# Designs tried in a protein design run: designed miniproteins, single chains, continued (3). Part 75

Each design is a single chain, and the fold is of that chain. pLDDT is the mean over its residues in the fold that is shown.

## One batch from the design tools (miniprotein)

Design m10752
Fold by ESMFold2-Fast:
Structure m10752 (fold): chain A 92 residues (1-92)
Amino acid sequence: MEELKKKIIELIENIPELSETAKKALIEALENLDLEEETLKKVYEGLKAIQEENLEKAEKIAEELLNDPNPAAYKAGLLVLTAIELVKEAKK
């Protein structure tokens, strides 16, 4: 799990459309969440889709997390959705 969190942090740091303030906020939100490995894998895939400019895939993953009955998974979905919206705003 620690290795997967490190990979997610590295993905966030390498999204060029995110400001340093946005990157810090997303990393702090991730570190404050106690996420199961399956949820962390979905966060990783969502953020990787953003990096690959596949926003449709990222939005689908965020929707899956937001529809999860687990409150931690819902919060993880909000994190991915926030990253998507920030990237969209930066591309305007």
Scores: mean pLDDT 82

Design m10753
Fold by ESMFold2-Fast:
Structure m10753 (fold): chain A 71 residues (1-71)
Amino acid sequence: LSTDTSLLGRTFAGGLSPEELLRRLAAELGLRITDETEVILGDDYDPSRPGFVLLEVDRERVIRRAAFYSN
């Protein structure tokens, strides 16, 4: 089973929930979200602030992990 993954970074403006942002990014990038997708929020994550999300994507185009950070 292939464990090869890619890291994709995206910036965002504040105002969207992590769940809504992740859904939009998955649709935009043609990626899949599963029940095994891990969502990580940084300790100081604030949805009203600009920030970036780091996506870990496998060869099947499934998001394995999404980590959200605020500036």
Scores: mean pLDDT 77

Design m10754
Fold by ESMFold2-Fast:
Structure m10754 (fold): chain A 74 residues (1-74)
Amino acid sequence: GLAAALASLSPTERAVLETLARHGPLTVREIARLLGLSPGTVSRAVRALEARGLVRRDANGRWSLDRAGLAALA
């Protein structure tokens, strides 16, 4: 279920998801600046979260919580 998906996140994936919940929509570069991580590390994390259906990317390259990610915070 959704709770199990959240429990299976890496610390980096969880930090990215929480950052998007608080500040989104954000670009990879903006997330990297907020977390003190490299853009490459953030890019891999957002792609892993997207594969799980937790985040989506808009036409401007900004990442935000998808339906499943929004439900996880309720």
Scores: mean pLDDT 80

Design m10755
Fold by ESMFold2-Fast:
Structure m10755 (fold): chain A 70 residues (1-70)
Amino acid sequence: MERVLRAGDRIGDGTILSGEARARVEGNIVTLTMLTPELRIQHGDKTYVFTAADDGVGFGVGKYTVLFRA
C-alpha cells in the first residue's frame, strides 16, 4: 500500500512535523521516498531531521523500520 505522508501524519509511534514523503509498507519495513528536501519526524521526546544525505538510512518507529530514499 502506498500513500503520501504530510505534517500531522503518524508512522508507527512517530509523527511527521514537516515535509512530505511517499510511504510504501512491506511487512514491518516502511520505505519513505522524500518529496521535499527535508523531512522532520518527532519520535518520543526528540525531533529528527532527514535530508538527501540520509538516503538508505534506517530509523525505528516502534514496530516499523523506516528506510529513507532521497
Scores: mean pLDDT 83

Design m10756
Fold by ESMFold2-Fast:
Structure m10756 (fold): chain A 104 residues (1-104)
Amino acid sequence: DEEERREKARQEGLERVARFDEILRLTAADEAAGLAALDALIEEEAEELMRDYNMDEESARATAALQVLSLADRRIEAGTLPEAARLVRAHAEELLAQIKIPVK
């Protein structure tokens, strides 16, 4: 059912945002621990994208990193833990730069 798939995706999105906000708080208190938790979130999200959406590893990791960039940008704009959000954004941008994606 398409509606069931949409609802599941919505719930997964909300859980992802909540987990990102916890990582952002952790990064503000302990940068190394926060960035390690961010790496774990990106890998877990990439595994879900590969499993549920049949994405290849490179595309899944890139998509997860892009989602983190989007969330970090929104937190910076809102003034929510802006220093931690900038650190998280920079880390995700470095990960994205290491992924060989044909840009067209």
Scores: mean pLDDT 79

Design m10757
Fold by ESMFold2-Fast:
Structure m10757 (fold): chain A 73 residues (1-73)
Amino acid sequence: SREDRYRRAFGLFDKDGDGVITAAELKAFLESLGLRPTDEEVQAIIAAFDRDGDGVLDFDEFVEMLDAIEASR
């Protein structure tokens, strides 16, 4: 399913197994998709989807970000 695909992607970049994606891991993920985000763009993405204000993305926030990216196509 789409959710299973997102969980697999999350797990590949959650290197510490802490259940969150850091700015560095998000940047690496976007670069794996052929994008070249600036640090400012990565921070803007996190700020847009980070509901907890902790500066990282949990799985639900990560899924919302991916859905927004797909909707922009």
Scores: mean pLDDT 74

Design m10758
Fold by ESMFold2-Fast:
Structure m10758 (fold): chain A 63 residues (1-63)
Amino acid sequence: SYEELRRQNFLGSQAAQEVLEMRRRGASEEEIRKFLERVEKEHGPEVAEIARRALELQEEAER
């Protein structure tokens, strides 16, 4: 449904923003990995995949 897709994109975007904030504060890659695993368990694999893809695109854009 559109509502479910909107929910997944919103939560995935928020998770990506939280990871970027964690990196700015000096969080380890291990802490970030554990955070994303928690997102996947709580909100589903689609949300975690959206977050990871957003982070990958952000990293590519910074090169």
Scores: mean pLDDT 84

Design m10759
Fold by ESMFold2-Fast:
Structure m10759 (fold): chain A 66 residues (1-66)
Amino acid sequence: SAEEAFEKGKEYREKGLAATDRKERFRYLAEAARAYSEAIVLAGPGHEEARAALAEVGRELLALGR
């Protein structure tokens, strides 16, 4: 469900933000982005929280990839 995907995204984001290893941080944030994307696909454009969270994680991933 969209709710399960959103909660999975939150869990991965928390793990990513807590990670001290750069590769581990990237991996968890990438998983969070995938989960939030799935939540948006399942819920449609009305899932504002998932859209905001995906945008935030996307910015964090871009910063790590440079």
Scores: mean pLDDT 80

Design m10760
Fold by ESMFold2-Fast:
Structure m10760 (fold): chain A 70 residues (1-70)
Amino acid sequence: MKEKIEKAKEYLEKAIEALKNGDVETAQRYLNEAAKNIESIETAKKNLGPLFEEVLKAYDELEKQREEEK
């Protein structure tokens, strides 16, 4: 379980980096991989809660920028 949480954390960090670079498709792929490695919501909430919040903020900011530009 701990190893899977560490993998999920790694994928979430890569998703955040992709979002900061404007690569929504790559970020979505990493988010899907992170989800596959989360078998316990309670453990994920404890260890990944702050990262999930950061991902949601990055998504919201990127979406607003894309809508304003196009």
Scores: mean pLDDT 69

Design m10763
Fold by ESMFold2-Fast:
Structure m10763 (fold): chain A 92 residues (1-92)
Amino acid sequence: GLSELLRLIGLLLRAIGLLIEAELLLKKAEETKDKELAEEALKLAEEARKLAEEAIELAKKLGDEKLLKQAEKLLKRAEELIERAKELLKEL
């Protein structure tokens, strides 16, 4: 219903916000070699992954193919940021 659709949109918007913040922090961590910024970027990317996974399950329940594809793209983006942050943390 409408309430579930609004919840899905809310999950997607929160995931997008966390991914933008994580990408900016990770870029700064790469430039400055700041371990704390890399750890914060990892935390935000892991939170975004969880929200994207919840959004995927809700989109499947609602049968919304377009929002499912958006949630899957956000999941992939979060996983790529997690890998990038973990690799950076090995070098710091």
Scores: mean pLDDT 91

Design m10764
Fold by ESMFold2-Fast:
Structure m10764 (fold): chain A 118 residues (1-118)
Amino acid sequence: MAALTEALVADAERVLAELRRVGAPPALLDAVEAFREAAREDPEAALAALGAAGEEFARLVEEVGLGEALVRMMARAEELARAAASREDAVRAGALLHLVYLAAEAEGLDLAEILAAA
């Protein structure tokens, strides 16, 4: 269990560093921090949130292709983060941002370009 928490927290810290590098709005940084705290408290729930984001991403890739799917996922994360209606919405936004970061890094895509297009 500790290993899962450590992995999720480490990945969230990498997402935070990259978002700071590209000059992302504070609301997105707050969303990733909310996800990181959720991962410390309940790593299984954080993993489930990532799984849900992954299913949404897979559906969008099939519908609109990889590039547009990443832009739509980023736009959805921004919407949830800016609304800040609940901690649950912030954690969901953080999970979406985490997935976009991992997918962009795996495909060699620039997170700054995805953020600008969203």
Scores: mean pLDDT 81

Design m10765
Fold by ESMFold2-Fast:
Structure m10765 (fold): chain A 59 residues (1-59)
Amino acid sequence: GLKEEAHKLLLRGIGLILRGIGLLFEAELTGDEELRREGERLIKEGRELIAEADKLFAS
């Protein structure tokens, strides 16, 4: 149901944010600009999934 889909989106969003944070830490240590961009992308996608989950929980 919608609650189960919302929960899956929430967990996926959290996972993407955590992975993105990890890549940003590696980018700071290595100076790798590609890792920085990838980390920022994952955090943005994770935040969007959490926003969609919030909409479904409100339904």
Scores: mean pLDDT 88

Design m10766
Fold by ESMFold2-Fast:
Structure m10766 (fold): chain A 98 residues (1-98)
Amino acid sequence: NVEENQQRVLEDTRQMLMDVAGLSLEEADALLQRLRELGLLQEAINLLTLALAKGPEEFRELVALIRRLLDEGASAEEILEELYKYLSPNRPRDPVEV
């Protein structure tokens, strides 16, 4: 039942946005809808879950970053790049070419 699992994940994510990030129901729904329209919903849920595992402050900062990028009209690709940078800031300096 993929549809039932998707609905449950959406409801759980909405609840986390309200309880941990302090969003209203309207703000949480609007955020999830915008992510869905960009095709980012599943990826954003995965990254938010990883951030929450690190702590509620990290989750709140990631939610704030997503909201800022959406308000700035960032593309799906730009949003994903910034989210990955936030969770994995700069690779260790590699000696180039190995």
Scores: mean pLDDT 75

Design m10767
Fold by ESMFold2-Fast:
Structure m10767 (fold): chain A 111 residues (1-111)
Amino acid sequence: EVQVTQSPSSLSVQEGGTATITYRASPSVGGALSWVLQYEDGTQRLLIGGASVKGGTADDRFSGSGSSTEATLTINSLKPEDTGVYYAVADVPEGDRGVGYWGQGTTLTVS
């Protein structure tokens, strides 16, 4: 079993500011870590696939560091469209299929 914890649970940041979200997994999962933004309408956007590798349409404003056990997402030059719930997802190989372990989410509000 994997426990995924994410911090903080919520934050509010002024437009143009920087947000930092951290992730911890226990025990170590040895898998890839992804970062996903979920908008209020339920639409999801892949920001970073595998801790330091960008996926999809993510801007240079999004950066990831760390590993599958402890990682940080940093968002620079925040815009109102960055508002939403941010999830860390640990992708763990289990047999012939992968299992995604989701963090509890961080609600970001940009004003």
Scores: mean pLDDT 73

Design m10769
Fold by ESMFold2-Fast:
Structure m10769 (fold): chain A 74 residues (1-74)
Amino acid sequence: EVERGVATLRLAAEALRLAGDEEGAELAERLRERVERGELDEEAFELAARLDERLATVPREAVEAAHRRVRARL
């Protein structure tokens, strides 16, 4: 649940950063902080919608690289 959500958002932030979308990576980190606090309010859902739009522009190669980086940190 929360742990899985946090892991997914960390992956999203890394993928966006690798794609050169630093603003998108910051957005993912903001949503992660809200999920960690259990703040699933309207603002959190708005952040999730904006994040989804940015993630749609991330190439598969960046997602694969993000998976490797996240796994290496474990």
Scores: mean pLDDT 76

Design m10770
Fold by ESMFold2-Fast:
Structure m10770 (fold): chain A 67 residues (1-67)
Amino acid sequence: MLTEEEWKEIELALYVMQATLYEKQGNYKEAADWYEKAAELARSIGRDDLAEEFRKQAEVYRKKAEE
C-alpha cells in the first residue's frame, strides 16, 4: 500500500497535469488556479523550492488571463 507521502506526491503530479492541460487549452485562469493548488500541496510535503516554482507559474498564467 502506498504511504500518505507517496499519495500526496501522486496528487501533486495530478494537479500539475491538470494545470498543464488548462494551459494547453488556453484556459489561463484555470491553469493558474491549479498551479496555486500544486504550490500549496508541494509546500505541505516539504518541497519548498517546487512550491515557489509553481507559485511563479501561477502568477505568469494569472497575468496572461488578464490580457
Scores: mean pLDDT 83

Design m10771
Fold by ESMFold2-Fast:
Structure m10771 (fold): chain A 114 residues (1-114)
Amino acid sequence: AKEEAKKVILEWGEKQKAVIREWAARHGVAPEVEALLLSIVEGWVEEQLALAETQSLEEFLKETRRLNELLLDALRAVLAAAGVPEAAIEELVARLQEENDEMLKKLEEIVKKA
């Protein structure tokens, strides 16, 4: 169960980084800004893997939901500070939120079966 949850988090992290790279290329985002976003996602993945090891699956799922909200807010703040247009920021956030919703559904099924 914990190993299945970690696999879902790792796969999610790679998908998020791929979405960010594709989006950044389409919108002409500076490489330094792209690197900051990728670093934020990598930090989130590391924190979630640690929570999956140390917490119950129910607390892990609860914290994953909370941390997803903080992640999206952090990405918005970085992009706004870099002068990225609001419409481009909301396009990225919407795509990342779709992937977050899919990840959370997979984690909920793992928790139900544990």
Scores: mean pLDDT 84

Design m10772
Fold by ESMFold2-Fast:
Structure m10772 (fold): chain A 58 residues (1-58)
Amino acid sequence: SAALEARRQQGLQASPERAQLTREIADKLREIGDGVDKAIELSRQGEPFAEALRRVLG
């Protein structure tokens, strides 16, 4: 139901502060994901994964 969807979205965004914090967390998670993908590529080139991950995220 469109009405139930609207109520769910209103509950998630009832506070602008909550919406801001949620976006900041999502942005940080994306940065971590991108770093992991890059570390995997470096690992394929012969670098140990843990060291590659440190270079990208550290």
Scores: mean pLDDT 75

Design m10773
Fold by ESMFold2-Fast:
Parts: structure tokens; C-alpha cells; sequence
Structure m10773 (fold): chain A 78 residues (1-78)
């Protein structure tokens, strides 16, 4: 029932950064982009504190950037 703290969100994001870029395809990158753009507004509307909502949005943005960087590297190899 308790929401994760900003520190917990940051820790989970760092762990996800190791895993997500390995498996993200083009569709998953598009989904991450959607969440990066919309997660803050959705969470604030649901009553999440702004600091936690910002931490989650930054987490999704970092995951998106890592996934896009991997896609670009793979495209350059083709």
C-alpha cells in the first residue's frame, strides 16, 4: 500500500537500465516514450506527490534514452 520512495525509484531505475536496453524493440521504445510523456500528469492527477511523480517520469525518460541509444547502435551496424 505504501508508494515507493524517491530513493527506491532511483534504485529500481538503475537496475532496469541494465536489463531494459537488452530486450527493448521498436514497439517497446514507443510505449516507453508514451509513458515518459504522460506518467507525470497521470500520477499527479491520481494524487501522487509531485516529487515522486517527477522521479518516476525521470526514470522512464532514462529508460527511453537507454533503449533508443541501443536501437541507434544496432541500426548503425546494419
Amino acid sequence: MELPSVEEIKEQTEKALEEVPKYADEEEIEQMRYFAENVYETLVAKGLPEEQAKALQEAYKKLLEAAENKKTAEELKK
Scores: mean pLDDT 69

Design m10774
Fold by ESMFold2-Fast:
Structure m10774 (fold): chain A 57 residues (1-57)
Amino acid sequence: LEQQAQQLEQQGIELGNQAVDSLDDSAKTAELNQQAAELFRQSRQLRDQYIQQQLDS
């Protein structure tokens, strides 16, 4: 879970960087930023699950 959360966070960062590189294409920038936000949200959910699992151990 923790490693998967780190992977999603890394992918979100990469999409955010691509959005910056695509500033001349507002539609593409919006799509990349939305995808990055979703990946960060999923990463946080997995981290919360990992913490809960450790507490339940």
Scores: mean pLDDT 76

Design m10775
Fold by ESMFold2-Fast:
Structure m10775 (fold): chain A 93 residues (1-93)
Amino acid sequence: KKKLAEEGKKKVEEARKEGEKKIKEKKEEGLKKAKELKEKAEKLYKENKEEGEKAAKEAQEEVEKLMEEIGKLSEEEAKKIEELEKEAKEKVE
């Protein structure tokens, strides 16, 4: 029982580390992209109001889409961890 419990804990810890890393990387990439899009929109708005307005709208849509992707990824990683915790409990019983 002790050996199975230790193996289960290792799998859960590995899954948590992988999930945290994926979510962190996706958030960092997304925040960087959102910042670049906003800066581009601001520059265009100063040079040409119509082009700047279009770029700002596109930037907002990209940010919204990115937040949805991060939300989905967070849910998927949480489900993986729950499944591994459940498997660890079943194998110890």
Scores: mean pLDDT 72

Design m10776
Fold by ESMFold2-Fast:
Structure m10776 (fold): chain A 75 residues (1-75)
Amino acid sequence: AEEQRRQALLDGFIAAVKRTVAVLEAEGQELPPWLKRVAELIENLDDPEKRQELEALVDRIVAGNDAGNAAVRAA
């Protein structure tokens, strides 16, 4: 269940990044370095090292939300 939820979050994140990149490129805007890196990771998901880097990024986002919830409970 949690693994399926994590996969859905990863798929949603990938779709959102691809959409954002497409919009910025269509508008002729230069991609910020962090977004270029994430787009490179998405293009290279067949590379286990790059897939792990992307998964670690998503895990950090999830952990950040958990830390925020813990801070609210402590207040």
Scores: mean pLDDT 71

Design m10778
Fold by ESMFold2-Fast:
Structure m10778 (fold): chain A 78 residues (1-78)
Amino acid sequence: SIEDLLKDLILEAKLGNIYSAGMLAAEIARQLGDEELARKAQVAAMTQDKEMLAEVLERLSKLTGDERLLEEAERLRQ
């Protein structure tokens, strides 16, 4: 479920596992029908780009209403 994917995404982001977090974010974005965001998340994962992943998590937070994603985005920028 999307809820299970969100839980795993938050855990991987907290652990600093940018690749795993980015790939989970891509799957969630795809399930929500945002193929452009899914592609951006996949690029962030493959390139280990914390800043790009933070942008992806901010956009997913707006799409899902899950503020935990916004908290993790802010953590990645620190």
Scores: mean pLDDT 90

Design m10779
Fold by ESMFold2-Fast:
Structure m10779 (fold): chain A 68 residues (1-68)
Amino acid sequence: SERERLIEELRRVGDEVIALETDPVTQAHLREAVDALVRWGEEGKISLETLRAAVENFRALLAELQAR
């Protein structure tokens, strides 16, 4: 399903962002955010639009971290 695909994408991009982040406090907050979004996504508590926005936001953050 699209929901399953978006959750998988969110996990993938989120993990890449967390791996590149060097501040341990920021890493912890990012992990909490990804885990919460994945959980709520799996439970159907957030919309597909919210999942898409989360994936796009994490992709943008990944691009910024890679440019550093």
Scores: mean pLDDT 88

Design m10780
Fold by ESMFold2-Fast:
Structure m10780 (fold): chain A 78 residues (1-78)
Amino acid sequence: SLGSVRDSSESAARYAKQGDTEKAAEYAQAAADLARQSGLDQSIVDYSQKAADYAKQGDNEKAAKYAQKAADLARQQS
Protein backbone atom coordinates (compact mmCIF):
# COMPACT_ATOMS: atom_id res chain seq x y z
CA SER A 1 0.00 0.00 0.00
CA LEU A 2 0.99 3.67 -0.27
CA GLY A 3 1.29 3.82 3.53
CA SER A 4 3.68 0.84 3.53
CA VAL A 5 5.86 2.53 0.87
CA ARG A 6 5.87 5.73 2.96
CA ASP A 7 6.76 3.84 6.17
CA SER A 8 9.56 1.87 4.45
CA SER A 9 10.97 5.05 2.86
CA GLU A 10 10.84 6.91 6.20
CA SER A 11 12.65 3.96 7.86
CA ALA A 12 15.28 3.98 5.08
CA ALA A 13 15.89 7.72 5.61
CA ARG A 14 16.14 7.26 9.40
CA TYR A 15 18.63 4.36 9.15
CA ALA A 16 20.71 6.23 6.55
CA LYS A 17 20.92 9.25 8.91
CA GLN A 18 22.10 6.87 11.67
CA GLY A 19 24.80 5.41 9.36
CA ASP A 20 23.13 1.99 9.20
CA THR A 21 23.83 1.37 5.51
CA GLU A 22 22.56 -2.25 5.54
CA LYS A 23 19.13 -1.39 7.00
CA ALA A 24 18.88 1.77 4.87
CA ALA A 25 19.46 -0.32 1.71
CA GLU A 26 17.02 -3.02 2.90
CA TYR A 27 14.14 -0.62 3.63
CA ALA A 28 14.76 1.52 0.52
CA GLN A 29 14.79 -1.60 -1.69
CA ALA A 30 11.59 -2.82 0.01
CA ALA A 31 9.96 0.57 -0.71
CA ALA A 32 11.05 0.44 -4.39
CA ASP A 33 9.83 -3.15 -4.84
CA LEU A 34 6.50 -2.43 -3.12
CA ALA A 35 5.99 0.76 -5.17
CA ARG A 36 6.59 -1.21 -8.40
CA GLN A 37 4.19 -4.00 -7.31
CA SER A 38 1.51 -1.46 -6.29
CA GLY A 39 1.70 0.50 -9.57
CA LEU A 40 2.66 3.76 -7.84
CA ASP A 41 4.11 6.79 -9.64
CA GLN A 42 7.45 6.11 -11.34
CA SER A 43 8.99 9.00 -9.33
CA ILE A 44 8.39 7.11 -6.05
CA VAL A 45 9.93 3.95 -7.56
CA ASP A 46 12.92 5.90 -8.94
CA TYR A 47 13.67 7.80 -5.70
CA SER A 48 13.34 4.62 -3.59
CA GLN A 49 15.67 2.74 -5.97
CA LYS A 50 18.20 5.62 -5.92
CA ALA A 51 18.09 5.55 -2.10
CA ALA A 52 18.78 1.78 -2.12
CA ASP A 53 21.62 2.13 -4.66
CA TYR A 54 23.30 4.98 -2.75
CA ALA A 55 22.97 3.08 0.56
CA LYS A 56 24.63 0.03 -1.07
CA GLN A 57 27.50 2.34 -2.12
CA GLY A 58 27.83 3.68 1.46
CA ASP A 59 26.56 7.17 0.50
CA ASN A 60 24.30 7.66 3.51
CA GLU A 61 23.73 11.37 2.78
CA LYS A 62 22.30 10.73 -0.71
CA ALA A 63 20.48 7.61 0.51
CA ALA A 64 18.70 9.71 3.18
CA LYS A 65 17.94 12.49 0.66
CA TYR A 66 16.30 10.19 -1.92
CA ALA A 67 14.50 8.06 0.70
CA GLN A 68 13.01 11.28 2.13
CA LYS A 69 11.90 12.38 -1.37
CA ALA A 70 10.16 9.02 -1.88
CA ALA A 71 8.46 9.26 1.55
CA ASP A 72 7.30 12.86 0.87
CA LEU A 73 5.80 11.89 -2.52
CA ALA A 74 4.05 8.85 -1.02
CA ARG A 75 2.63 11.07 1.76
CA GLN A 76 1.35 13.65 -0.79
CA GLN A 77 -0.53 10.94 -2.75
CA SER A 78 -2.43 9.83 0.37
Scores: mean pLDDT 85

Design m10781
Fold by ESMFold2-Fast:
Structure m10781 (fold): chain A 82 residues (1-82)
Amino acid sequence: MAAERGAAAARAGDFRAAAAGAGALAAASKSVVAGATAGVAALAAAVSVLVGPDPAVGEAAARSLEEAARLDAEPEALPAAG
């Protein structure tokens, strides 16, 4: 029960913080989209350093990053379809 209580409390706190900043979040979403492009590039560089010259793993990682970058580059085409 302690783990659930801790998770629930942390989640409730996070939701309240997000609710309090609802207006700021709307403005921040645009800024976050611009930052996401730089973040993906930084992540790709970090993964490259960590994975190193592994041929099979590097290829799979590159494909995964390419897909993630494509999704980030297409915010207008992805209306959060469920």
Scores: mean pLDDT 54

Design m10782
Fold by ESMFold2-Fast:
Structure m10782 (fold): chain A 62 residues (1-62)
Amino acid sequence: SRVDEAIERLLNSPSPFERARAIAELTRLGDPRAVPALRKASEEDPFPHIRRAAAGALERIG
């Protein structure tokens, strides 16, 4: 599914550009299945701007 593909990109892409796009896609889809992956990204992503983007997505999705 689109949600599963975006979760895969967020967790496994070495590109911060692709991870940022995945966060935007997951935010747009609003599917709560994304919550564990977004939480992990908000806590563990090496790029501060990606962590902030994931935290913002969590506030919008749940």
Scores: mean pLDDT 87

Design m10783
Fold by ESMFold2-Fast:
Structure m10783 (fold): chain A 60 residues (1-60)
Amino acid sequence: SKEELLKQAIEKQKKATEIMKEALRKREAGTISDEEAEELSKQYSEEVKKLIELLRKIRE
């Protein structure tokens, strides 16, 4: 249902926000490597892509 797709979209948005906050905190603490920063950036991009796909399905 469209309602279930919307719930999934909200969860993806929440997860993307948490990844961003984690990356920023680790950068400020000086505990993040370039490799870890790249991985977190990739994870964020993947969650955003999934969110866009879910929104497209809701519009269909």
Scores: mean pLDDT 82

Design m10784
Fold by ESMFold2-Fast:
Structure m10784 (fold): chain A 61 residues (1-61)
Amino acid sequence: MGKEEARRLISDEIARKGSADNVSDEQLREIAKKSGISQATAKKLLREVAAESARLRAAIE
């Protein structure tokens, strides 16, 4: 399936880089390849996870 694994890998990269803006297209390609999903799907998941993280940060500070 790969989609749940891709979301987890994207979340880990965002946490490691401190921001979704720091996750490169190259890293998204690697995650997509490893998870067996398309790069477009990986970009969609990045936007979803980024929006969730940004909302949490905005609520705190």
Scores: mean pLDDT 75

Design m10785
Fold by ESMFold2-Fast:
Structure m10785 (fold): chain A 88 residues (1-88)
Amino acid sequence: MERAKKLLEKGKKYVESGKKAFENDQYETAINLLRLAIEYFEKAMEIEDTPEVKKLLAEAYRLLSEVYEKMGDTEKAEEFRKKAEEVA
């Protein structure tokens, strides 16, 4: 319980940092931060498979898709959009 909660808290912080980087047009930084958030949410899901974790993971995938779309990488944008739908 505590371990999964700490992983979710870490992931949420990376999502917030990724959003700030995205707002500042720091796309590579945003991608790296969002990928870290996804890794933490995936680790949390291995411990506790809850609707909350799935929603957070889907949100991180959607944000990553938006960053790739802004970079003009339509293939990666579509890939992560589909991943978000699969998890949600």
Scores: mean pLDDT 85

Design m10786
Fold by ESMFold2-Fast:
Structure m10786 (fold): chain A 56 residues (1-56)
Amino acid sequence: MRARAVKDYEATGPAELSLKEGEEVEVLGETADGRWVVRTADGRVGVVPAEVLEPI
């Protein structure tokens, strides 16, 4: 499933990813606390808050 970042996000921990507004990612799964496990086009994998992403 593909999603797009609706705003810039700066990672706050080692498990998280920094994303730029408009960046498209592949959603690999979701966590119980409302975060998404995603992979970027350049192969980075990490967790971002669900509020940062919009499914496309």
Scores: mean pLDDT 79

Design m10787
Fold by ESMFold2-Fast:
Structure m10787 (fold): chain A 80 residues (1-80)
Amino acid sequence: DPVDRLVAIFEEILNQPTLEEMAQLINEKMDELTELRSQLTPEQVRELLKRILEIAKRKSDKYQYAADYAEVLELKLEES
């Protein structure tokens, strides 16, 4: 399931201890992220946004970027 894989990659990225390690992991996963995202239906995009939002909220006390991303995802879910 591409949604489950994207959620797992996102959670792995947010679990990195430094911004440098997060950036490196994103670069390593970029091709896979692009391919998986292109496979998503609108329904799967909605599921992905909800699941990533929950993870970002859980990590928001540790990462300002997670908090900022959660706000963007909340706006997208409201639009959907």
Scores: mean pLDDT 70

